# Designed miniproteins, single chains, continued (3): the designs that were tried, part 23

Each design is a single chain, and the fold is of that chain. pLDDT is the mean over its residues in the fold that is shown.

## One batch from the design tools (miniprotein)

Design m8771
Fold by ESMFold2-Fast:
Structure m8771 (fold): chain A 68 residues (1-68)
Amino acid sequence: TAGQHLAEAARALLNGDFETARKHIEEAAKEMPKEELARALRVIANYLEDQGKTEAAKKARELADELA
């Protein structure tokens, strides 16, 4: 499901695996509206930033911006 791909993307971002994160976001984009996916990615980015994962947060925001 789109939600499962989004969860796997978040996990990949936490692990610094940005290529795997992008692939899961591409799969999620096939199953859900871009604006909803972009909003979810920004929520993930805020969470990552709060955890001190600055590079992962930046990558999540870049992925969200590509959708918008």
Scores: mean pLDDT 83

Design m8772
Fold by ESMFold2-Fast:
Structure m8772 (fold): chain A 60 residues (1-60)
Amino acid sequence: SELEQLKETFRRISRMLKREKASVDQARAAFDDFIASITDPEQRAEAQKLAEKFLKELEE
């Protein structure tokens, strides 16, 4: 499904950010770019939720 593809892309971005020890600001910018590439409003909302959860975990 398209939701599975979105989750796979999110996982790839998250792995890269963790490997590179990205800051919260860097991670936010990367996820903002990803979310901006999503044309479907429902998928965009899901991506925002996933990004917010990741950013909270990255903060500590």
Scores: mean pLDDT 80

Design m8773
Fold by ESMFold2-Fast:
Structure m8773 (fold): chain A 82 residues (1-82)
Amino acid sequence: SVEELLAEAEERLEELEKKLEEAKSVEEVEKVLEEGDRLGLELAERLAGRELSEAEQAAVLALVGRLEELGKKAVEKKKELE
């Protein structure tokens, strides 16, 4: 279901956010970025062709916003580690 897909994506994103906070090297940050990009692509592919409710659309937008924030924080952290 879409709800299960969103719950899985939220759980994976939470793990990525934690990994980024704990990252101590540029390579670890780059791995988080790669996993985040993969999560975003997979979510887009799995939702393609599905009719989403207003609440489900809002949840997707929230996840996309968190992925964008993860990317921004990763870029900042990478600069600090260089």
Scores: mean pLDDT 85

Design m8774
Fold by ESMFold2-Fast:
Structure m8774 (fold): chain A 80 residues (1-80)
Amino acid sequence: SEIAKEEEERLEPLYERVAEAAGIPVEAAREFIRLFVLEGYSPEEAAEALRARGYDVSVETARRMLEIYEELVREDALAE
């Protein structure tokens, strides 16, 4: 839907910021957030899925990505 596309486009800068802060590719950060937010994966499950795709993502890195994502989403919500 258009709403889902708008949400994805709005989240693109957040994906880039999470990727930079966690030291991973933007593709991995996007996939992590998709698995966690849209598919309900835990950070542990998302980390395993990313490793299965060839990304070097530990559970600790996944938890850090979640923390960064939550902080950025909170900042965005407060700015609106």
Scores: mean pLDDT 73

Design m8775
Fold by ESMFold2-Fast:
Structure m8775 (fold): chain A 71 residues (1-71)
Amino acid sequence: MTPQEAYDASVEVARELAKQGRATPYHALNTADAAFNAGDYDLASKLRDAADLGWKTGDRELTSKAILEAL
């Protein structure tokens, strides 16, 4: 699997979970790592910010919204 294929797959999983309000900071970080490995440093930074927000608030719906806004 190429970094781009892994990134595309990670974005789709994160987006689907976030649409359902089920995305966690863990999902944001996994997608951020995939974005970084694919060379999308801007999105990686935004997703790390979404993960930090999720850890600060403990709010899964707010975390999911932040992930969707980053994507």
Scores: mean pLDDT 82

Design m8776
Fold by ESMFold2-Fast:
Structure m8776 (fold): chain A 55 residues (1-55)
Amino acid sequence: SMDEEIAKKLAKEFNIPFSLALSVVLLGKSRGLSMEEIRQILEKNSGKEDIDVPV
């Protein structure tokens, strides 16, 4: 799916596990976030084990 392709790209870009990138993409989209907002969340939480997605 497109979400898997985006997650793979983000995982490579931010050097994070694919599973984490996919979870953030899916959760972010479920909350109505744009791809740019999802990228900003990953950038702000770079190196953190837990990623906070706005509810």
Scores: mean pLDDT 74

Design m8777
Fold by ESMFold2-Fast:
Structure m8777 (fold): chain A 80 residues (1-80)
Amino acid sequence: MDPETLAREVEASMLIIAAAVYIRIGEKYLKQGKLEEAKEYYELALRYAEEAARAGASIPGLKAAAEALAEEARKKLEEL
C-alpha cells in the first residue's frame, strides 16, 4: 500500500470513528432530555460522516460505512 492510500484510509477511518462517537454522545443527551445538545452532536456526526465519505470515496468499504453513519445521523435529527 502506498503512503497516500494509507493516509486516506487513516483519515476516513478517524472521521468514521468520530461520527460514530458523536452519534453515541447525542443519544446519551437525548436520553437525558437534552434535545439541544443531542441536536448539536448529531449535526457534528453528520458533518464528520459526510467528510469521511468524501475522504473514503475511492475506498468502497469506508465510503459505505461513512454513508451509513450519515444516514443514521440524518434520521436521528429528523426524529428530534
Scores: mean pLDDT 84

Design m8778
Fold by ESMFold2-Fast:
Structure m8778 (fold): chain A 114 residues (1-114)
Amino acid sequence: LDELLAQLSSSDEQVVLEALQQILELVRQGKVTDPLAVVSAITVLAQRTSNEDVLGQALDVISEIVNRYPRDKAVLEAALEAVKVILQKSTNKELILRAIGLILRIIGLLLDIE
């Protein structure tokens, strides 16, 4: 995982996209032990990029983390910040709508945490 997170800092967008896809598969397989580190790295990536494909894949990773950790307040708060950055950077209507939907879902999950 640490090597994949380091690859998110690459200036090569293809390397970043391949790293995001591998991170997504690790999240889906339940192999990510530090979801907060993943969300934080994606937030930094989203702040640096204007590439819509990168923003879309970053949103896919955050969405899967939210699905896997729906009761982890720290992860949900970090995911909310990541999605807000993606929303601010995106110019694609479909990506904007997906980001808004995920923000609403995260807020709902945070309100339900006891």
Scores: mean pLDDT 86

Design m8779
Fold by ESMFold2-Fast:
Structure m8779 (fold): chain A 92 residues (1-92)
Amino acid sequence: MDNYQQNYDQHLQNGQTYVQNGLSGTAQQTQLYQQQAVGHYSLAHRYLGQRAQSSTDVSMRQQYIDQSRQVDQQMGNDRDQLTSTSQQLNNN
């Protein structure tokens, strides 16, 4: 059963949803949603790493590694955006 793929897809989608929710509301809500988004992206990254370790195909392993780098970059960018949003809400 492909639990890693299902967990990856679900956590990636949840992370993206929390980022969108974090762009509105109060600074406290933005900080809470940032924590949720980062948590879900971290789990997505972890499941891609587990798939890479479980794969015997070098090309497939490299694909999962590349995807995990993309998730990590998206997590960093989205985290920084929500941090900026929270700071703007606190300063206004």
Scores: mean pLDDT 80

Design m8780
Fold by ESMFold2-Fast:
Order: sequence, then C-alpha cells, then structure tokens
Structure m8780 (fold): chain A 89 residues (1-89)
Amino acid sequence: ATAAEWAALAEAFREGAKLLTSPELRAIAEAAAEAAEARDVAALKAEVERYAQALLEKAEKYGNEEEKQRARELMPKLLAETHAALEAA
C-alpha cells in the first residue's frame, strides 16, 4: 500500500469514529486509525475484528435505527479499505 492509501484508511477510521456515540466503538476506531498510521498490519487486523464484533453486539442490544444504519453503511467500507490496504502492502 502507498502512503496515501494508509493515510486514507486512517482517515476513514477517524471519520467513522466521529459518527459513533459508543465510547467503546470510538476507542477501537481510534486505535485502528493509529495502527493504520503505524502500518502495523497485525494490530490493524485485531482492532478491525474487535470493532466488527463490538458493533454487531451493540447494534443488537443498544443501537437505535440511525446508529444501526450508519454502522451497516460504514462497516463494509472500513473493512474493504482495510483489506485492500493490507493486501496491497
């Protein structure tokens, strides 16, 4: 992956974090952004998996319809960009 691709991935995680009301999901998204900036593939994969799991659990138990919709829209994009960046590295 290029420096621009890693920067775009980090930005996607930061923008995603701004749309989240859950402190847990925000913290994971911020950690993922930091891993992307450091280009730490293992850390990034771990945080992305944690984010997906936490999002699914919270969507089921606590999310309102707007939060569920935003999660459904952002999660595929964040995962796809993460996988593309990691595969291109």
Scores: mean pLDDT 71

Design m8781
Fold by ESMFold2-Fast:
Structure m8781 (fold): chain A 69 residues (1-69)
Amino acid sequence: AEAARHREGAEILERSAQELQTKSDEYRKLADEEKDPEVAEKFRKLAETYDVGSQRARALAEEHRAAAA
């Protein structure tokens, strides 16, 4: 059934969001520890990209949960 696929999608997206958040946290730490300001800025941009990805995955997971209800 379509509802079952939406529940599965939500679970996959929640796991993806956690992985992306972990990568965002890692790159923010690398940026804070980096002595080269150009390299630090690249790490901050990567962290922001992963954070945005995590937020989108969480939003999609919520849509899938709502569709499964």
Scores: mean pLDDT 84

Design m8782
Fold by ESMFold2-Fast:
Structure m8782 (fold): chain A 80 residues (1-80)
Amino acid sequence: DEKLNEIRERVREATRMPPAEAKEALIRSAQELAELYPQYKETLDALVDQLRATENPSPAELQEAANEISLLIIKAEVEK
């Protein structure tokens, strides 16, 4: 799926962005992934809320969020 590939690439690049841009890219990616896979919406919405609540996320927190989204992308691909 073209949209899933766009999300995957954005998440991959997010941790290489400045923290503010990385945070927004990860929020956007989680929201778009939830639209494609509603079964993950509850988990992804919680992640978005956590990111929004963190004014200045550390690189480690951004990497943890990116890893969580990446794991859900992998699950989506293998459940086909």
Scores: mean pLDDT 83

Design m8783
Fold by ESMFold2-Fast:
Structure m8783 (fold): chain A 81 residues (1-81)
Amino acid sequence: MDEELKRIEEEIRRLSERLNDPNLTRQQLQEIIEELERLQRRLVELEKQVDSMDIAVQLLAVAVLLTVARKQLERLEKEEE
């Protein structure tokens, strides 16, 4: 449980670092969104099994990153017409 949560946290951190790259392509943003959605799904399943504030914090982090990534993708698609 604690080890899996730590792995998810490390994955979220790596995706957050990738999302800070100003040269991300539309395809790379779509891949990041798909990975974040996968992590969100895993965290939701863990929350059902373990009542932990740490899981809730990671769920919030993923939700924020998904919002940022989706907004970046929308801007990029509009600019590239």
Scores: mean pLDDT 80

Design m8784
Fold by ESMFold2-Fast:
Structure m8784 (fold): chain A 59 residues (1-59)
Amino acid sequence: SSEREVAKLETIKSLHAIAADVEVALLEKQGAPQAEIEEVRARRDEYLAELDAQIAALS
């Protein structure tokens, strides 16, 4: 059902946000270049926006 698919997408969105935050924290701890950290953040923002669009389409 659409409600179950929305719940699944919301869960995926939450997990991806957490995973990206962990990845950024690890990269910062390792002294990674700022460009690499920015790439992770940009990729996160793009994916979360895609998930938001999918949720909106199912609502």
Scores: mean pLDDT 86

Design m8785
Fold by ESMFold2-Fast:
Structure m8785 (fold): chain A 85 residues (1-85)
Amino acid sequence: VEALRAEAEAHRQRAQDLQTKADEYNKLSKKYRELAEKGDETTRIRYLAKAQAYDFLSKQYQTEADRENARADKLEAEYDALVAA
């Protein structure tokens, strides 16, 4: 059933896009945390707040990417079973 394959591919693509976002925000979180260590009091407060926000976003996107990958894996297994063992 081609519809199952297409749906699995859509979930896989979404997972990749979400993973890219998670990786980007994780990198930003680490960068701002590093900048906070070097800054004055005002800079430290600002960059720590940004680092925490980016860390939260990174974890949210990672969780969503994992969910999309799990969905794609299940649909791919179902498709493989239906096509010819």
Scores: mean pLDDT 84

Design m8786
Fold by ESMFold2-Fast:
Structure m8786 (fold): chain A 69 residues (1-69)
Amino acid sequence: MTLKDLYIKAQELLENGGSEEEFEKVLKEMEKFGLPEAELYQFKALYYEIKGKLEEAEEYKKKADELEK
């Protein structure tokens, strides 16, 4: 499985409302392929925002922003 395949799978889970466990599994594999931690937090923020968990989304956005300084 390539990093590109994992990006596609993450996007499908965001669009189709996949489970948090499945989404976390995809992000963990992306991390193993060397995806920057800031991008991982951006994906988490998007997932929680789509789920309506705005407080969690804001926390992950803040973490991503701090890492991009």
Scores: mean pLDDT 78

Design m8787
Fold by ESMFold2-Fast:
Structure m8787 (fold): chain A 65 residues (1-65)
Amino acid sequence: MKEIELDATKGLAYMAATVLGLKAEEVDGSILITGNLKTDEDRKILELVKKELEKAGIKLEFRLS
């Protein structure tokens, strides 16, 4: 159960990054999202994804321009 939840939560980060035209990669057990962010709505989506990853014990970091 926890393993499936972890995989699904990681998938959420990758899917959100892809939809927003960003890149997602795993670095030292954390997920890093990089790229150009232009709208407040896109940022809210990333913050929701970060909250879900934090609930699953996964650290999500942003390196946005």
Scores: mean pLDDT 74

Design m8788
Fold by ESMFold2-Fast:
Structure m8788 (fold): chain A 78 residues (1-78)
Amino acid sequence: SFDAALEEETKELLAKLSEEEKKKLEEIDREVEANAEAVRAANLDRAEQEALLREVIREVAERTGNEELGRLMEELLA
């Protein structure tokens, strides 16, 4: 599933990050998961869901100042 795959990839990335970067990535992941639930509830097809989730990840990365983490989250979705 999207949630399980994203969490597994996030754990692998966390092993390569500093403690501060890990915490910021976890914050981004939580916000992405919350938005993913809303997107699923909208009854959109998979391509539309992925497009919206990528946009949300980008917005969260910009808002938190973690552009590199946002890019990594987008790669996990691709």
Scores: mean pLDDT 63

Design m8789
Fold by ESMFold2-Fast:
Structure m8789 (fold): chain A 88 residues (1-88)
Amino acid sequence: KKVKEVIENPTEEETKEINELVKKGEIAVYNDENGKTVVWKPPEPEFLEGLKELLDKGLVELKITEDGKLVAVFKDPEFEERVKKSLK
């Protein structure tokens, strides 16, 4: 069964480690509907479908926000707009 963890005050070092683990397929990271970052640790293909592919393509990157939350930031403004349109 999946284990999930919410990271709200990660260091820059922790953020880099998480990013590398997602790229390796060891964890999956998603943004909740409220923009909260949730980390899934089981390497299930289903859990890796979204964010991992985007990270592998360089379309998103994990960053720490001003309030200490780990979030996925879109690298391509056009892609970000398409995602926002789909969520409406």
Scores: mean pLDDT 58

Design m8790
Fold by ESMFold2-Fast:
Structure m8790 (fold): chain A 84 residues (1-84)
Amino acid sequence: SLLSSLSVGYRLLSVAYDLEGDSEGSKKAEQLSIDYDEQLADKLKSTDPELSKALQDYVDAVKKGDKEKAREYLEKEVSLSREL
């Protein structure tokens, strides 16, 4: 979906800004990425509850600064979203 594409795009921009030393740009892009993931999770609650939960758990982990759990939930999101 467009929301998924925007979330991924801003996540990659956040990494790119961080590598260039632009911490402000990195944080703004990360915030936009998780805002779109949260919107996508809400939209998917009734149609794909497992993917919705994985996205929400990822967003919550990022907001709490739990990098290890954020990675685990992101890996689950990727796995679930590849189902036909």
Scores: mean pLDDT 80

Design m8791
Fold by ESMFold2-Fast:
Structure m8791 (fold): chain A 66 residues (1-66)
Amino acid sequence: SAAEEAAREAGAHLRAGDVEGAKAAIQKLRDLGLISDEAAKKAIAHLDAGDFDGALRAVTEGMAAK
């Protein structure tokens, strides 16, 4: 449930355009082992560029791979 809640939280922040909330949620997904360090870095790079769709895709692909 904590893993499902963390994933849901990350998606919600990304859809809302909340950069800081999205970064915190992505870091939590990485800390829980739900995505790799590489997937987290890629998602954060997209957020730093203002690309929320790219960040969401990176998180989704990272979770599917791990």
Scores: mean pLDDT 79

Design m8792
Fold by ESMFold2-Fast:
Structure m8792 (fold): chain A 71 residues (1-71)
Amino acid sequence: MSVREKGLELLEELRRKGLVTEEEVDWFKKASLTQQIGLLRNWRGRALQAGDRETAERLSEIIRELEKEQQ
């Protein structure tokens, strides 16, 4: 499964959990790679505040892969 496919599945899960809005998911899809990394870092913080360590870990993995693509 591609990083993009894993990312989209995780975004739907974040939306379902109330960590992000549908508007924020739409912003992410239209964002640059740098902006996407910034959004994911912010949402990782939201997951940690919610006590969802598993979702935060999955976000950290996707952030790492996108940071490799930025280089």
Scores: mean pLDDT 80

Design m8793
Fold by ESMFold2-Fast:
Structure m8793 (fold): chain A 78 residues (1-78)
Amino acid sequence: YDEAAALYQQKIDNAETEVEKAIAYKNLGNVYEAQGKYDEAAEAYQQAVEIYTKVLGEDHPDTITARNNLRAVLDRQA
C-alpha cells in the first residue's frame, strides 16, 4: 500500500478533463518508477501517452515528454 500512488489513482478517478487525467497518470508513473515498479510505471505512462496523443496530438510537448518517460521505463525492463 502506497499513499502517493493511491492519491494519484484518486486524482485519475476524479479528473474533470482528459488532460487532468493524463497528468495524474504521468504522476502515477513517476511514483511507480521511483519505487522500481517498472511494469506499473509503463502502464501508467502508456495511459498518459494515449490520452495526450488523442487530446493534444503526437507532436505536443506534453505528449513527447510522456512518450520519453515510457521509453525510459521500457529500456530499464529490457
Scores: mean pLDDT 81

Design m8794
Fold by ESMFold2-Fast:
Structure m8794 (fold): chain A 76 residues (1-76)
Amino acid sequence: MSPVDTATEVARGIARLPGLSPEAKSRIARELSQLVVDGASLEELEKLVQQYQDQGVITPEQAEQIIKVVREVLES
């Protein structure tokens, strides 16, 4: 799968998650997709998701859901 296709699938997975505001979904999808296109490691993506949790943008449960989406897409 190309990095662009992988980034698209990450963005779609995040868009499908319940409980996130449209603004949070848009921001997280955009920033994670950009890192995927730039060749970021899974560890770097997980670190960004943890930063969103630390900033209070998402809950711990939402962070786990986002990390699960990222892992499933990158490992497919």
Scores: mean pLDDT 81

Design m8795
Fold by ESMFold2-Fast:
Structure m8795 (fold): chain A 87 residues (1-87)
Amino acid sequence: MTLADLAARRIEQTDRLLAAGEALPPEALAVVELIRREPGAGIQRVARELLERVERAKKELLEKGEEFEEGEAGKRVRALLEEAIAA
């Protein structure tokens, strides 16, 4: 399986969640759209940068004493990013 094939499979799985009526937060939708636009050789790098930004935002909120809540949709997007990096 190529990285593009893996990204397409993960996008299809995300589309199934959306079709089931689950609403993704705007941040998660933006991440999914970036993965859709860069399904080729660059996807691993893009996924890594997005995952790093999510982790930085989480740490910044934690340092301010606020909670970072990903929810199920956010966890799914994180899984897509991790899978893209691993491929």
Scores: mean pLDDT 57

Design m8796
Fold by ESMFold2-Fast:
Structure m8796 (fold): chain A 74 residues (1-74)
Amino acid sequence: ADPAKYEAALEGAKRALELFPNDPRVYLAIGRAFLATGHPAAYDKAIEFYRKAIELDPNLEEAKKLLEQVEKRK
């Protein structure tokens, strides 16, 4: 709903991944941040980042649960 929040999430994600490119929790946090923006593109972005978190840590149950919840809405 707010393009400034979505743009801030994109910039935040870029910076976080430059510092911690292989941290599954960072990917999880980024996915949540996108959903919090309410932007129409946020679902696809959250799915991308949750999938990456699961790829890095297959035991991260929270990421799997959040991915399922987002996919059910779309």
Scores: mean pLDDT 79

Design m8797
Fold by ESMFold2-Fast:
Structure m8797 (fold): chain A 90 residues (1-90)
Amino acid sequence: EEELLKKIDELKEKIKAAYEKAVEAFRADDLEGVEAAIKELEEEIKKLEELIKEAKDFPEVQEKAKEALREAEELLGLVEILRSVLLEYS
């Protein structure tokens, strides 16, 4: 249980870092950087989905992982909007 909670915190930090990289890349007009951040977010989201399945016997861990997944999916949506804006620029 404690190990799974630590993994959730680590994934949340990686998700936040990927989002910050996406915002920085967007401000630099760096489409490749934004797309790289999307791939990082998708990878961390996949790990959260797997952790939710792993945590089936730990309801509190599963709930925290689901909350982190929701937040990560919201950030991914925002980064996809940033990508679309850069694609329309040309």
Scores: mean pLDDT 84

Design m8798
Fold by ESMFold2-Fast:
Structure m8798 (fold): chain A 76 residues (1-76)
Amino acid sequence: DEEVRKKKREIEEAIKLDMMIKYGQAMADDRPAFMDYRLNARTSAEARAQLDAMLARSAAIRARMDEELAEKLANL
């Protein structure tokens, strides 16, 4: 039981680390668009819509990672 619990924890930590790497990479892939926005004027309604869209993409990436993590953990 203790050995199984330890092994499960190690697998969970490995899955979480892999998911963190995936999340970081997905965020890095989206970063050029976010940086372009930061380098341009943010005073118009269109700029606000772009910011909201970027935040929505960030939230979607996080939600997808949480969903994948839950699926991987459920298979343990």
Scores: mean pLDDT 71

Design m8799
Fold by ESMFold2-Fast:
Structure m8799 (fold): chain A 76 residues (1-76)
Amino acid sequence: MKFSGSPVAQRAAEAAYEALKKLGVKGRVEATDDGIRVFLDESMSYEEQIKALRAAAEAVRRALRDAGVPLPFTEG
């Protein structure tokens, strides 16, 4: 099965979306085979984008840790 279709991927995406909601940020979250992707409104300042991405990444890490999924950290 593809990661994007797994219950773990959906929980991680849900956690990221909840983090965005807490910040009052408009965005969408998608589970992909590469992991969780966050798309933010382009009208936001880049520092708001960074803060939202940090919160989403933190929520994803928590969800994956809870599920016991080892994912390597890749900076690029």
Scores: mean pLDDT 71

Design m8800
Fold by ESMFold2-Fast:
Structure m8800 (fold): chain A 67 residues (1-67)
Amino acid sequence: AEKVEKAVLEALKDESPLTRAKAVEVARLGAEGESVETVRAVGEFLGLSQEVIDKVIEIVEKLKKEE
């Protein structure tokens, strides 16, 4: 969980604090085993852009492969 949170915060450092907080919550869902479709739907519900959602999914998938 903390590893994913740190990676998302670093990747989105130029985004607003609110956008980073939302992205971290969405990334945690993906790290806990939620589907890409669920992660995308929650990101949309929270008002994240598709570009931010795609970055979150990429980070989660990359970190899952390193475990």
Scores: mean pLDDT 79

Design m8801
Fold by ESMFold2-Fast:
Formats: C-alpha cells, structure tokens, sequence
Structure m8801 (fold): chain A 89 residues (1-89)
C-alpha cells in the first residue's frame, strides 16, 4: 500500500543510495549515476503500482527511451544496470 511506502520512505531512500554506492566508482560518469538513481526509484516506488501508474512514474522520472524500452521488455534490475553501463560508460 502507499501507506507502507510512506512508513518505509527512509529505508527506501537508504536502499537507493546503497544501490548507487555498490554500482559506482570514483570515475563513474554523472549521467550514469543519474540514470541508475532514476531506475532504482522506479523499482522501489513502482513496487505497489499498476501498469498505468508505473507508466506515469517512468514519465515523471524522465527515464531515457532505451531504459524505458528495456523495462517494458521485462528486463531485470541487474540487466538494466548492465545496459546503463553500456550506454554511459
């Protein structure tokens, strides 16, 4: 529920920062970090949303077209991280 997301907002934001920390290094491009943050937000905040609400969230986060296509084709979070590395590295 949305109430669960509000109660766990601090934990969700911490999890997003840990994902960025684990998948980045000192020379990581800023555009890579930005796209990774957007994808992590989509997965965490989209967790309890239906398809229409998930589509609106993708638009609000301004995800790159290639990332949106990969999500719509059912790519996992790990596969999306690999795609971001390929595009922005």
Amino acid sequence: SEEWLEKNKEAIEKAIEEVIKENTKEDTPEEFIEQLRKVAKFFYYGLLKDDEEQKKLMEELELDEEIIEAILNGKTFDELVELIKKIYS
Scores: mean pLDDT 75

Design m8802
Fold by ESMFold2-Fast:
Structure m8802 (fold): chain A 103 residues (1-103)
Amino acid sequence: SKSVEENFNLGLKYLLKGDYPNAAENFSKAVKLDPTFAAAWLGLLLSYDLLKDEKKGFSVLLRAKMDKVKWDDSVEQLAKKLAKKFGESYVEAHKLTLKNFLS
C-alpha cells in the first residue's frame, strides 16, 4: 500500500543519513501496516543494531518469526542499496541472520 511504501522509503532515507532513531520508527510503522514486507524487517533489524539496542534487535527477529514472514526479493533489493554505505559484509551478516531466523 502507499502508506507502507511511504514509511519504508522514509525509513530508508533516514537510515542512509545516519538518523537511526527515525529509521527505526518508520520501518516499525511499515511492518505494523504490512507484516509480510520482508525488506522492512531487515531495515528495522539494521536500525536497532546501529542504535546498539540488542534487546530490540532480538525482539524484531522474534516478531518476524511469529508473524511467519516469508523471505522475498525485497530483502535483496534493500541489501544492495545499503551495502554501499554500511559495507557488503555487515549487511549480508544481518540479512543471513534474518533469513536463518525465518527458516
Scores: mean pLDDT 89

Design m8803
Fold by ESMFold2-Fast:
Structure m8803 (fold): chain A 80 residues (1-80)
Amino acid sequence: DVEELFRELDKDGDGVISFEELEEFVRERLEEKGLNLSEEQIREITEELLKEADKDGDGVLDFEEFKEMVKKYPELFDPR
């Protein structure tokens, strides 16, 4: 559930996901898929995701922006 995932990533409970929280999530998901990427590559992927989803330009993702990111990159959230 996207709402549960958002709440788990929102460690501060402020209703937004920071770059740091998103980067940690991306790292975990790529590791689960068996992708052995460098920290630099994970950072680049996270930065691209944030730039595409961050409509407000404030450097964080609200729930609607996060939900749109999940729809655009379903492979990152595929349990396989």
Scores: mean pLDDT 74

Design m8804
Fold by ESMFold2-Fast:
Structure m8804 (fold): chain A 75 residues (1-75)
Amino acid sequence: AQELIDRLEEAVRERADVETLVEIANQLKASADPRVALLGQELLAAIDYGKALGDRERLLALARTGVEVMRAAMG
């Protein structure tokens, strides 16, 4: 779980493309940790919403917030 959160943080920092964010979100959603799985589900929903709006910056901001919340929750 921690490795996936680290990977998401790196992807957000590097402003990765949508395909990379989808890959990471699907891996998060498959996590046995329900908090991590929920983050993955929410990120996938945000990607779909962001595609409809054409707002990649909103998607990156949501992913960054998710990393911050998860870091705080995990210690």
Scores: mean pLDDT 76

Design m8805
Fold by ESMFold2-Fast:
Structure m8805 (fold): chain A 93 residues (1-93)
Amino acid sequence: EAEKLLEEGEKYFKQGKYDEAKELYLKAIDILTEEENQVNELLARALAKLGEVYKKQGKYELAEIYYLTALRILKEILKKPDDPLAKEIEKKL
């Protein structure tokens, strides 16, 4: 469910449809945090994708918050500092 929303959001993001991508990523985050009540790599990916949207929209402070939150999940909660996603996020900061 959440993974399909991330895939659809990525499609809109690649088309430059950042508002549509944002809605889909936020919906995925809601499912992962409210309905599935889990902290995992998928949540970290959704947060990082939302950060990319905010960065494209010029909302740099908000983008940084989402990148740092995703990175914290990967490094501190999941204990995966060498995760490829963590390395990608660090390059964006």
Scores: mean pLDDT 80

Design m8806
Fold by ESMFold2-Fast:
Structure m8806 (fold): chain A 93 residues (1-93)
Amino acid sequence: MSDMVKFYIILLDELIEEAKKNNASEELIEEIEEAKKKLEKGEIPESEIVKKLGELFLKLVKDLNLSEEEAVKLEEELIEKAKKKYEEKKKKE
């Protein structure tokens, strides 16, 4: 599994946690969890990963009724959290 795919799996985990914390719809949470499972199985080509993640993030922004400024802050926070977790996993094994 590529480093890019590993990073996006971590980013999807952070997106799921944020969705659950903010009481997003169960349907959206299930859609994000399904996307993560498909990515882990290699069923999403690398060229489609960024597009799929962007679509899921926009759905979360709409479900939570976030402003453009709040959406940008959330994206930055999720990326920072995912980057930190990815670096920690890379150092252990």
Scores: mean pLDDT 81

